# Designs tried in a protein design run: designed miniproteins, single chains, continued (3). Part 88

Each design is a single chain, and the fold is of that chain. pLDDT is the mean over its residues in the fold that is shown.

## One batch from the design tools (miniprotein)

Design m11042
Fold by ESMFold2-Fast:
Structure m11042 (fold): chain A 92 residues (1-92)
Amino acid sequence: MAELEAAAERLIAALRYGGASLEEIVALADELIAAGERLLKEYPSEELRAAIERVRAAKQALVENPGPVTAQALIDAARALVETARRVLEEA
């Protein structure tokens, strides 16, 4: 969990402050996805899998059309993944 939260915080900060390149943002999103996939292996959940797929979709949308709307969608997807992961762990 701590790894997933830290990865999400780094990604959200990069998206909010605009100092990161698109390549760096993609790398941070991939780190978040990897952390989510590791958690999914230990705690199989359709909701957690769906939350990870939302991050992947938002990452792809940002790469295709970089802008404030796609950046916000990726922030929202990252937050949703953290919230879903916390709930899954609390139920375990």
Scores: mean pLDDT 86

Design m11043
Fold by ESMFold2-Fast:
Structure m11043 (fold): chain A 69 residues (1-69)
Amino acid sequence: SMADALVAAIKAAEAKHPTLSEAGRMMLAIDYAKEKGLSQEDVKEALLKLGYSEKTAEAAAKAIKAHVS
């Protein structure tokens, strides 16, 4: 799924860049979603799988919608 692809991309980036912060992972997720045209649901699911809270995942998904439209 696209959500699983995003999770894999973030995990791969984290492995290559061990200094990548939680904020850095969030920004990478937002940028990837914008470039690849992921839905809000895909982004929310990916962030939940990465261990973010439901509130944080919802806020990020809404922010992506506002910026991509």
Scores: mean pLDDT 74

Design m11044
Fold by ESMFold2-Fast:
Structure m11044 (fold): chain A 65 residues (1-65)
Amino acid sequence: SDLERAKAQARGLLEFVEAARASLPADAAERARTGAKKAIEAKTSQEAQEHLAEAGRALSEATGL
């Protein structure tokens, strides 16, 4: 489902952020971590996708991707 796919992506993103935490700007790492955790806890696919998108934006802003 869209919800399960978004949650799986969020778990992968959270693992990446935790592994790369020391090399990321602290605010970007925390925004990405918070967004990923909220996506994992989301009750709907829309909520999960919105939080996942916010996590992705935080990392994109930090990396220029």
Scores: mean pLDDT 82

Design m11045
Fold by ESMFold2-Fast:
Structure m11045 (fold): chain A 87 residues (1-87)
Amino acid sequence: SMEERVQELLARADELIARLEALIADPSLPASQKTIARAMVGELRELKAELERALAAGDEERIQELEARFAHVEAQIEAFVAAVEAG
């Protein structure tokens, strides 16, 4: 269902936020990378709010647009995390 798809995206967003917050808390991470991680957390929080509003409105077209945007943001975050972990 639409609700199940949105709940899955919200859960994945929370997991990504937790991973980024762990990087931000790492004293060895460069300040420039912490700035990028904070910006990514902000984008995920905005996406969560937009997904919750679209679900409440029953806006299936908006949810589809947000799913595509989430996939793009998730890929960018995973690439960033992989680059940080690789050194």
Scores: mean pLDDT 90

Design m11046
Fold by ESMFold2-Fast:
Structure m11046 (fold): chain A 71 residues (1-71)
Amino acid sequence: MSITIVADFPFTKLGSDAIEEASKLDKSKSYLVEVGPFDDLDEIERKLKSLGHKDVEVVRGNLNTVKITEK
């Protein structure tokens, strides 16, 4: 499974959209979350873990997009 969120405008933070989409996913599974250059990796990871995601890796992508991939 893979989810991709693309910014409509440049310089957009997509962290809230990433958190919203990830909150709907099966919390027993492992995910890789790739976020854009304007997002705070540590904040997103901490928030996802607080929502019950036990195995989430948050990394910086090279485009203003968020990609969520099941490991």
Scores: mean pLDDT 73

Design m11047
Fold by ESMFold2-Fast:
Structure m11047 (fold): chain A 75 residues (1-75)
Amino acid sequence: SRELMRELAEMIKAGTPLEEIAKYIREKAGRDVTAEEIRREVLEAARLAPVMVPPPNPDQQLWLEAVKALRAQVE
């Protein structure tokens, strides 16, 4: 959901370990994901969204900032 995405973006931006984020997704959304899968999905999202038109809404801005922070950590 959009709310879950916002929460995930905030956790990533706050420096929450990917393992804890994976646990949160498993418990909150009932989706069986690993930290490695989350990292891979975030990097793919960053690759596909180099330029944004129109400007993102606040939730999308937060998510993109989280993606940038995560990319900097894994590069």
Scores: mean pLDDT 66

Design m11048
Fold by ESMFold2-Fast:
Structure m11048 (fold): chain A 65 residues (1-65)
Amino acid sequence: SAAAQRQRDAEATRRAIEELAKSIRIEGDEITVETDLEDPRKYSALAILTIALGILLGGKARVIR
C-alpha cells in the first residue's frame, strides 16, 4: 500500500542520514563534515542535516570533500 511504501521510504532515508551523520565532527560551536559524496541526493541530505545541526548549536557548519 502507499502508506506501507512511505513507511519504508522514511526508514531508508533515516538509515542513510544516520550513516552520513557518522562523518560529522562537532568542535564547540562548529560542525565539520568530511565526505566524498558523488550522489547529489545523498549530498543534499547531508547538507540539510549539517545546516540543521549548525542552527541547533548556534554555530557554523560546513561540508568538506
Scores: mean pLDDT 64

Design m11049
Fold by ESMFold2-Fast:
Structure m11049 (fold): chain A 66 residues (1-66)
Amino acid sequence: KLVSREEIARALQELLGLSPETAERIAERIYDKYGPPNGGEVAVFLHQEQGVPLEAAIEVAKRLDA
């Protein structure tokens, strides 16, 4: 499934406790890199470029693929 910027920002707020402003900024950066991403692409970006632990990045991907 391809994911919207709003879905990414919401998942980041709910699962990682990020502010709306920070979550929207990260979602924009993901979209700039991938276009409409899948959950796996979001997880890779969070782990590799944001330093999010792998387990937490996987939980974000699972939420986005639901």
Scores: mean pLDDT 84

Design m11050
Fold by ESMFold2-Fast:
Structure m11050 (fold): chain A 74 residues (1-74)
Amino acid sequence: MKSKEEIEEETERYFLAKYHELLAAGKEEGAAQVIAVGQAFGKWLKENPNASAEEVEKKAKEAKERVDAIVAAS
């Protein structure tokens, strides 16, 4: 089972990869939306330091699904 730190690192790495992919494609609006999703996820983590690994994984999955939708729409 992945730790909260591993889930956070994998999720942030995913956002960063999609951000750079969209920027390289000239999709500035999509890239900005990915940053907004990443910022919201990071803020939720800071506000919920006692969240379980399962809760963090659920929030990470929801955030990744939003990023996937942004990439698909771009």
Scores: mean pLDDT 85

Design m11051
Fold by ESMFold2-Fast:
Structure m11051 (fold): chain A 80 residues (1-80)
Amino acid sequence: SKEFLELEEQARAFIAREKPSARVRTSLEMALVLLRYSMDPNAPESVLESAKGHLKMVLDELGERAREIVDAMLAFLETL
């Protein structure tokens, strides 16, 4: 979807700008993979919980620096 592509661009821009640790970068990339999987109507609810877990880790490590990207990803989850 267009909304998902915009999220991917936003996440890539965040990573390029903030240059987070490999751990944080991996969690953001995993959140994107899980968000994409969640667009499948047959995806189990555990996929949404896993995505939220990765986003929580990013917020725990970066705080307000990650607020906008995490809020955007969480808002996308709420549309599913």
Scores: mean pLDDT 85

Design m11052
Fold by ESMFold2-Fast:
Structure m11052 (fold): chain A 106 residues (1-106)
Amino acid sequence: LEELLKQIERLGKELVELAKKAGNEKTAAAIEKLVGEIIEIARELISLGPDVSSLAETTLKSVIELMKEAKKALEEGNYEKALLLLEIALGLARISLAVAKLVLKR
């Protein structure tokens, strides 16, 4: 799980840098905020421990794929697509965190 978190952190930095280089300051700020929230939720999901590790692993892998697609969208100049993909990634992470917390509540 820590390896997947490091991939998310690395991809997040790449996405923010790419958006800044593209010169769209509003998009760069939005990406930075979304990436920050994704990383925080990913850390929280990992912190819940081994009982939900399979859910965490599946979720983080899906988030990574969405972030990779967002990077491609940014490279193509499609900023709206990149933001939507990151919002989907954040939504998926939030849902998975809620499910994990529900499973752990007994």
Scores: mean pLDDT 84

Design m11053
Fold by ESMFold2-Fast:
Structure m11053 (fold): chain A 80 residues (1-80)
Amino acid sequence: SRIEEALEAIREAVEKKDVAALQRSIDELKTLLPSASREELIEAARELVELGTKAKDPEVQRLLNEAYVAIREELRRKAA
């Protein structure tokens, strides 16, 4: 799925410590959230949390948390 591709790009950017690529991948992920299923959003949130626990760079942690918050807000909207 497109959301899985965006998550793969996020994983690669974190591994390479490429903050600019990470920002672009997160921006892409955000565009996919409204069309994503609840299951896809839950899985994406789980993966972002796991990546965040491995990240040492504060800027990388900040960007991953920003993506996580966006997913949580979309899940809240879909629960209403």
Scores: mean pLDDT 85

Design m11054
Fold by ESMFold2-Fast:
Structure m11054 (fold): chain A 70 residues (1-70)
Amino acid sequence: AEEEIKKLREEFNETVVKAYEAVRAGDTASAQAYIEKLRELRKKAEELGDKEMAERAERVIKTLEAALAA
C-alpha cells in the first residue's frame, strides 16, 4: 500500500506538470489526454483511500478544463 501510494503520487505529479505544459503550448490533444490520465489517477487514489490526492486531482482537472474552454 505505501509503495503503491508513493508510485501513484509520483505519476500524478509528473502528469500534472505535463498537462500544464500542454495547455501552455496550445496542444489541446495532449492536454485532453493528460486530463483523462488524471481522471484515472484520481480513481486509483479513491480506491487506495488517498482522499487528499483524489480531491487535489479533481481541482487540477477542473482548472485544466476551464483553461481549455477559455
Scores: mean pLDDT 83

Design m11055
Fold by ESMFold2-Fast:
Structure m11055 (fold): chain A 118 residues (1-118)
Amino acid sequence: MEKEREEAEKLIKETEERLKETELGLRTAQSITDAIVQLGQQNPSLADQANQVQQEAQKFLEEARKRMEEAKRLMEQGAEDVEKAREALELARETLRRVGEMVGHLFSQLDNMQQQAE
């Protein structure tokens, strides 16, 4: 039946879109982290806090990239196995949600540190 092949193609396309959104979120998280590091360099009293946030962000970004690579691997297998295509989409959606939460957390940290700087 062609239905399983069509379903797999749809799931793969949705996974690709979620991974593109995740990549944009990771770039946003890195930009905010860079701003936090720069603020810590300009305000020595905040340097330790900036370093801790940078370490947390770098660990998260590394883990998120590993999850994206796993989702890509499942997506490639999904061309022949609709269950793998479903697993790829679920992993991509969860990774995107976690990246969005991290972006929000980093914005809150930057705002709090800017208020402490002056």
Scores: mean pLDDT 87

Design m11056
Fold by ESMFold2-Fast:
Structure m11056 (fold): chain A 89 residues (1-89)
Amino acid sequence: AVLTAEGVVALDADGTPVVVAVLDTSEATVRVGDPAVVSKNGKSVESTVSAVTPLDATRAAVTVRLSEEDVKYLGLKVGDRVTVEVAVD
């Protein structure tokens, strides 16, 4: 299955660019290490889920790490909105 949500570009505690998105988990479980695709303006990059924080029974916040090359390729800055797709079993 694929879970899709809008994400926001942020910096983690180490200053590394990440995307944070809230996924609907009512039909599927998301796990650290699940494949993720981040898309903006018709461009996409592949990464993995680096953190999962349950918010309630049907939602979880996920963090997806981006490389400096990925940030440049997508033209991202902190606060930008992106599409996040996570592949789940």
Scores: mean pLDDT 84

Design m11057
Fold by ESMFold2-Fast:
Structure m11057 (fold): chain A 84 residues (1-84)
Amino acid sequence: MSKEELDEEVKRAMERIAVSVTKIAIQNRPDDLADIAADIRRLTKLLPDSADLYRILADVYAKLGDFDTAAAYQKKAEAIEKKK
């Protein structure tokens, strides 16, 4: 996995997330949100220091109604930003 491949995977996943989140916001169907959360979790393995990815995870889990998991990811994002 090269640095160029990492950048491409991030762009691809961000595009999928944006499209699917928008789709679910319109359709109000939580099934796709779980798949989106799984995709973002895979991205956090590639970019473990990306606070933005954890913020998106927090938002997705909040939309799923899993507020405890959303809060945990929000705290993780804040901890990453604190490291700077």
Scores: mean pLDDT 70

Design m11058
Fold by ESMFold2-Fast:
Structure m11058 (fold): chain A 100 residues (1-100)
Amino acid sequence: MSRLERLEEALREIKEAIVERAKDYGMPEEVVEEIEKLGEEAIRRVVERLEQGDLEAAAEVVREFFKKVKELAKKYSKEPEKLIEKIDALEGTAELLLGL
């Protein structure tokens, strides 16, 4: 696999981990579906920016995605502080994958 294909796969695994944590912490199904949609769109945009050689634009997409997910966690989670801690760990993993 190319480096870009491996990165896309790793980002997809991070998205799935976020979705499972959102379910674990009691977020409504409609909000979980919104997170899945946001994650798929973010992965597509990150890959597109990296194909253009624009690492800063790719990093901005990642930051915007995690900001939106944390806002949804604060509003809809049964245990927002615990869920946000798990999301922050996944954000750190995504940043490392991008060399941030």
Scores: mean pLDDT 87

Design m11059
Fold by ESMFold2-Fast:
Structure m11059 (fold): chain A 81 residues (1-81)
Amino acid sequence: SEEVFKEVLEKLEKQERYDDATLVKIAYEDDWKAIEDMAKRAGVSVDEVKKRIAGLLRKLAKQEKDEKKKEFLLSLADKYS
C-alpha cells in the first residue's frame, strides 16, 4: 500500500540510506526512465538492473523487523524480478 511505501521511505531516509530509498521509489513507481539511466551508467542491460533492484529489495526485506514493511518489500521484489 502507499502508506507502507511512505513508511519504508521515511525509515530509510532517517537511516541516511538515500540510495536505497531512491531505489525503492523507482521500483514502486515503475520509473522506467530511471531504470534505463541506471543501465546506461552501469554499462549493463535493463534486465540486469531489474534483477539488481529485486536483489536489493530482498536484502532490505531480510533486514526489516516490521512484518508489513517486510511483506511490502518482498512483494515489490517479486513483481520486479
Scores: mean pLDDT 84

Design m11060
Fold by ESMFold2-Fast:
Structure m11060 (fold): chain A 90 residues (1-90)
Amino acid sequence: SAPPGKDAAEVDAFLAKQMAEAKKLIASMSTAELQELAKEMLAYAKKIGNKEAAELAEKALNSPDKAKMQEYLLQSLEAIAELLKEKALK
């Protein structure tokens, strides 16, 4: 759903909640599910023009183990969240 208002504190609280939920979800995912998520995140990052998030999602896809994949996916989500915060406060 859309973030409530354009108050910076409300946007920060909304994004913090989304990041906490994403972190919990990623921690529970299998390697196959993480690969599928990484492909979706790469496509989304490219669509919104976030090169940092796209590079991190690509690193997740090419990661040697599950823990590194989870790390890169979380970093990619953080980069997306920063861009969404900037757009929400315009």
Scores: mean pLDDT 78

Design m11061
Fold by ESMFold2-Fast:
Structure m11061 (fold): chain A 95 residues (1-95)
Amino acid sequence: MENIEKILELIEKMLREGKIKFFKTPEDVRKFYEAWKNKNGEELKKLFDKATTEPLDDATIEEYIKFWRDYLETLSDEEKEWLVKQLEKALKKIE
């Protein structure tokens, strides 16, 4: 649970700041997960190219957080730790 809350906090920060590319749909997040598991580099690149960087309003952010919470509950602790590390790196690189 603690790792989920940390990931959600980082996601909210990214959505509010609009400083990184972010997947706009849950479907794209699921496709990213499947492509990663299958080591499909072409699909990963396609999904990253589809990501956008724009600030969202509070209502949209809350809907994303609820959706991401459900998705994150399907991930292993190792996958959650990896995601935290990637999100922290993404936030740090975009200034």
Scores: mean pLDDT 65

Design m11062
Fold by ESMFold2-Fast:
Structure m11062 (fold): chain A 60 residues (1-60)
Amino acid sequence: AGTITREQLRDILRALGLDPTDEQLDWIVAAFDTDGDGTIDAAEFARLLAALAALAAAQA
């Protein structure tokens, strides 16, 4: 409980209206996967959502 996979991340980003490439997903996971297990935990996911919200606001 509290981890997300790269595939789940892709689905979440698409639900937010983004269309990430596999390379972008790999870079995001690498940037936020501090445990090195290939998944993002709930705290890292919260940080990712904050970063994406800031990016979306900057493009508006």
Scores: mean pLDDT 72

Design m11063
Fold by ESMFold2-Fast:
Structure m11063 (fold): chain A 66 residues (1-66)
Amino acid sequence: LSKEQLLALADLLAALGAVLLEAGRKILEAGEKANDREKVLEGIGLILDGIGLIELALLLREKALK
């Protein structure tokens, strides 16, 4: 991958990670209000996935700028 491709991929992953983090937060909140443990766990899973993608995006950006 070129530097430009790595930066573009990093931006895309950061955007996707932010969307998953926000979606997970909302699902977690809805699950807590409904006393639905499965929805709470689903929300937590999406939050963790979102954080992972954001961290990967930061690592790819750093690698591209080396």
Scores: mean pLDDT 86

Design m11064
Fold by ESMFold2-Fast:
Structure m11064 (fold): chain A 80 residues (1-80)
Amino acid sequence: SDIDVFIDNMRDVITDVQDQIDTTDDPSVLQSIGQRIDDYIDQIDSLYQQTGNPDISNIRDQMVRIRDDVQRKIRSVQSR
């Protein structure tokens, strides 16, 4: 189904984003990653409002945690 394809795509995005966060200390790159995560959260929220599917809610929770991780890393690399 279209929902299953979306969920699988979001899982791939989560893996790619986690790898990118782990491999960069550039705050401008991290900020760009954070912006992309926010765009994905908006897409997830729109789909959740239409479907109420708990798997979509679980993906949202994972994206929010990754957003928090990137924000913490930005602060860590900028603070001295």
Scores: mean pLDDT 85

Design m11065
Fold by ESMFold2-Fast:
Structure m11065 (fold): chain A 65 residues (1-65)
Amino acid sequence: MLEVEPGVAPDTRALLEALLAALDAGLLDEATFKEVLVRLSAPEDRPRLASLDVAGLRAYLGTLP
């Protein structure tokens, strides 16, 4: 089977999915969600994620592996 390196930025989809679930459950505010997401994301994804609103981030999630 194919393996990936978990616990590091390459798993941006899982990170975004988990944070969006927490936001939807009311566990995070949008500002906290954005800060955590950007901090834990791949450097290559940070500019994109920092510029997107929640709706844009949901759309972006659909494009990730």
Scores: mean pLDDT 70

Design m11066
Fold by ESMFold2-Fast:
Structure m11066 (fold): chain A 63 residues (1-63)
Amino acid sequence: SMASDFEANRLVSHGRQALQQGRRDQAYELLQRGKHIAKTKDAKDRVIRGLRELGALEEAEEV
């Protein structure tokens, strides 16, 4: 749904912001939630980029 896509993008944005603030554990949880809810290619691509920035390369490959 459009609401699900919106939430996935919001989670990724929040996770990347948490990473920029040094909150790595929070960033990981938010990006993993984004991974679980992401249904579209665009949302999945955003999750992959966030996880790669975090250094969670195995998790990114699973998206």
Scores: mean pLDDT 82

Design m11067
Fold by ESMFold2-Fast:
Structure m11067 (fold): chain A 97 residues (1-97)
Amino acid sequence: MDKEKAIELMAKGAANPETKEGMEAIVEGAKLAGRIAREEGSDVAYEAIREGVLKGLGVSRSDYTDEEIDKLIEEMAKKAEKWLKENGVKEAEEKAK
């Protein structure tokens, strides 16, 4: 149940990594993956993240090595964090004015 939702959220984020909706989907997906890691194990959570990212990018798991998939996830996480920090500051400035 939660695993399927995490996959869908990560897929939405990976397909739209530089949009507000895409970043919110990545954040929600990561939060859900954290719960899966606690309840079912880190391996299950990480596999859900990998499957979601690959589906969002429209690529096959068999076309990538685990190391390449891990790099794609790492790059997506860095982009999401940078986007949230930059947009969070702008939202705070707009709200203060």
Scores: mean pLDDT 72

Design m11068
Fold by ESMFold2-Fast:
Structure m11068 (fold): chain A 55 residues (1-55)
Amino acid sequence: SAEDERLLANLKALADELLESHSEANVLHIVRQLMRREGLEHLLPEVEAYVRARA
């Protein structure tokens, strides 16, 4: 959906920012906790794949 596309773009931007000062493992931990708390687990596989590709 357009909403999920917007959320994915924002989450990927957050991941990029976090990767500037955190390890891949720490970024994955942070985004997993945030996305589970916010009910965005359906987007988690794509965000995790993005983090692994960028780290």
Scores: mean pLDDT 87

Design m11069
Fold by ESMFold2-Fast:
Structure m11069 (fold): chain A 68 residues (1-68)
Amino acid sequence: SAEELAAFEAYVQTLSAAQVQQWLAYLRRQLAEVEAGKAPLSPEKREEAAKRLREYIAIAERVLAAKE
């Protein structure tokens, strides 16, 4: 949701660049696992999860760029 994305952005803004990089590594790994079908999700839920992970990755990348 928009509220969850806003809360995540606020949270990662409080983190150091190194911590944001760790979050990006985690999120990218989760996205790869979801796209590889390793999670026991329906196709519809898998697409929703992948879309949400991409939104979190985009926020973290934007915040990291602003810190450096």
Scores: mean pLDDT 83

Design m11070
Fold by ESMFold2-Fast:
Structure m11070 (fold): chain A 83 residues (1-83)
Amino acid sequence: EPLKEALEHFKRAIELAKNGDVEGAIEHARKALTYVNKADSPLKEEAIEHGNRALEALRDGDVETAIEHFERAKKLVEEAIKA
């Protein structure tokens, strides 16, 4: 469940970032990171790192870099769910 919730929030963060809703993207990314932190997975640290890099990029106004890091975090969460 935590990884499934994290996946949904990362998907929403990506959608909001692409639509120019930076504040919404930050809110959902933070929720995703909270759920990743509750999960027990060897991919947890890498997913958190990419989520935090995306948040940093959003704060710097670099939406393109933020989306790239959110996509990487999302992929790691998808892999963790399948494991």
Scores: mean pLDDT 87

Design m11071
Fold by ESMFold2-Fast:
Structure m11071 (fold): chain A 103 residues (1-103)
Amino acid sequence: SMRKEIERWIDERLEELRRRGVDSPVEQIVEILRDIIKNSTEKELKIAKEVIAKRFGVSVSTVDEIERLIKEGYTVEEIVDILADRMDPLAGGELIKRAVERA
């Protein structure tokens, strides 16, 4: 299953990021999305965004917003600030709170 292969790849990448000391959820999502955008079809990217949303406990629309900001050339710090400013703290609240606490 394409979804199972993508789930395994994302889980392996998250473990690698944690071994490198990358503990910020926003930075983890940004690095995973950058890798997927470079190396994946549109179908694979769609499935990957659903997997990321599930793993981080956020909506797919939150992942879509992060993808858009990456493609527009924003830094991780700028993405954290934008998400904190635009989103209801209750919508994706754990991700936003963790991002704001680390910014």
Scores: mean pLDDT 76

Design m11072
Fold by ESMFold2-Fast:
Structure m11072 (fold): chain A 94 residues (1-94)
Amino acid sequence: SFEEKVEKVVDEYIEKHGIPRSVEELLAAYREILEKYGDELVELAKKEFNMTEEQAREYVKGVVLTHLIEKAREAGALTDEEAQEAYRRFLEES
């Protein structure tokens, strides 16, 4: 499923590179995952949720960022303030 694929690619990134410990590391992880898996995730979202390409692209970005923030916060690697800053920068770049 789409959700299982997102969890897999985020977990594989963290296993290889470690948990992001700053806003910059989190955004770097986000960009690398989208560069490598973005097209595959967009196609999965289009198929599972009957989304347009534009809708799927925006949805995939949000889900990948949210999973990375959640993993970093669960690991104690990111503060609430840093999580809010990552979302703020994401929204400004969207």
Scores: mean pLDDT 84

Design m11073
Fold by ESMFold2-Fast:
Structure m11073 (fold): chain A 79 residues (1-79)
Amino acid sequence: SMKKEEALKYIEKVEKEIEEIIKELLADPNATTEQLASMASEASEVFIARRRIETHPEQIDEEMRLVEEALKRAKELKA
């Protein structure tokens, strides 16, 4: 559906933003193992949400909130 297509497009943008944060952390000699592990966890949450939206479009609103929370946590981990 159009709603599903829009959600997946937004998630692709979030995945790209998290990838850029990961690149910045990997280039930072002061990045901790805990930060890297937590970032991998946030990337996994976004991946799972994308898969759930593909199979259960009725859950889009809930999954999108989880994606937004994961992105927020990813940005906070960098700070």
Scores: mean pLDDT 84

Design m11074
Fold by ESMFold2-Fast:
Structure m11074 (fold): chain A 75 residues (1-75)
Amino acid sequence: MREEILRKTLEAAERNFKTYKEMNPDATEKTKKRIEEQLRKAAEEVAERVVEAERRGVPVESPSGGNPFKPDEKE
């Protein structure tokens, strides 16, 4: 389960990063790397929380805090 959840959170992070890159072309390469690292770390942390919650039978909200384009990960 953890690997499946991790893959989903990492995919969301990658999508967010691509969107960030398109919307923020003024950002430097250093800034882009920072964002990518933050998204990856957040994805790993969220994935672990989701896995633990599911193990305990308690559902957890989507790994993304909020998707402004497509909030399909929540209701």
Scores: mean pLDDT 68

Design m11075
Fold by ESMFold2-Fast:
Structure m11075 (fold): chain A 87 residues (1-87)
Amino acid sequence: MVSEERRRRVEELRKRAVEEGAVPPEVLEPVVEVLLHSPDEALRERLARRLEEVIELRLQGKGVEAGELAERLREEALAELERLAAL
C-alpha cells in the first residue's frame, strides 16, 4: 500500500516537474507511477533525483540536456512498469 508520506512527496515533485520543469505527461506519468508503486527503493530514489535534475536543467535554460535526461527517465520507468506487470 502506498503511504500518505510517499504520495505527498511524489505529488510535490509532480507539481514542480509540471510548473518548473515543463516535463511532458508522456514522461512524467510513467515516472510518477514508478515512484508511487515500485517496491525498489533504490530505483525510486534514483528516478526522483534525476527528475529533480531535469527540473534544474530546465531552470538553467539547458532544454536539450533536460529533454535527453527526461527520455532516459521515461525508458527506465517503462521498463520497471513492464517488470511489475509480469509479477
Scores: mean pLDDT 84

Design m11076
Fold by ESMFold2-Fast:
Structure m11076 (fold): chain A 96 residues (1-96)
Amino acid sequence: NAEKRKEAERLIQKGEEAYRNGDYDTAIEYFDKAIELAPGTATEAYAYYLRGQAYFDKGEYEKAVEDLTKALEIFKKNGIYDKQLEEALKKAREAA
C-alpha cells in the first residue's frame, strides 16, 4: 500500500509538471496511472481532481465533470472538504 501510494504521488508530480507545460495529454496519462495505483485514497481523489482540470482545459467538459465529481466523492469519504474543487466542478458543469 505505502509503496503504491508513493508511486502514485510521483506520477501526480510528473502529471502536474506536464500540465504546467500545457501538455494536457501527457498529464492525463500520468494521472490515469496514479488513479490505478491508489484506489479509495485521498491520493486517488487528487489525481481525479487534476485529470478533471486537464480535461476542462482541453474543452472536454463532460469528462471534467465526471472526474471532478469522483474526486469530490472520494475526498468526502476521506473526511476532506475542498472549496476549490467545488468551484472547479461548478465551472465544468456550466461549460458542459
Scores: mean pLDDT 88

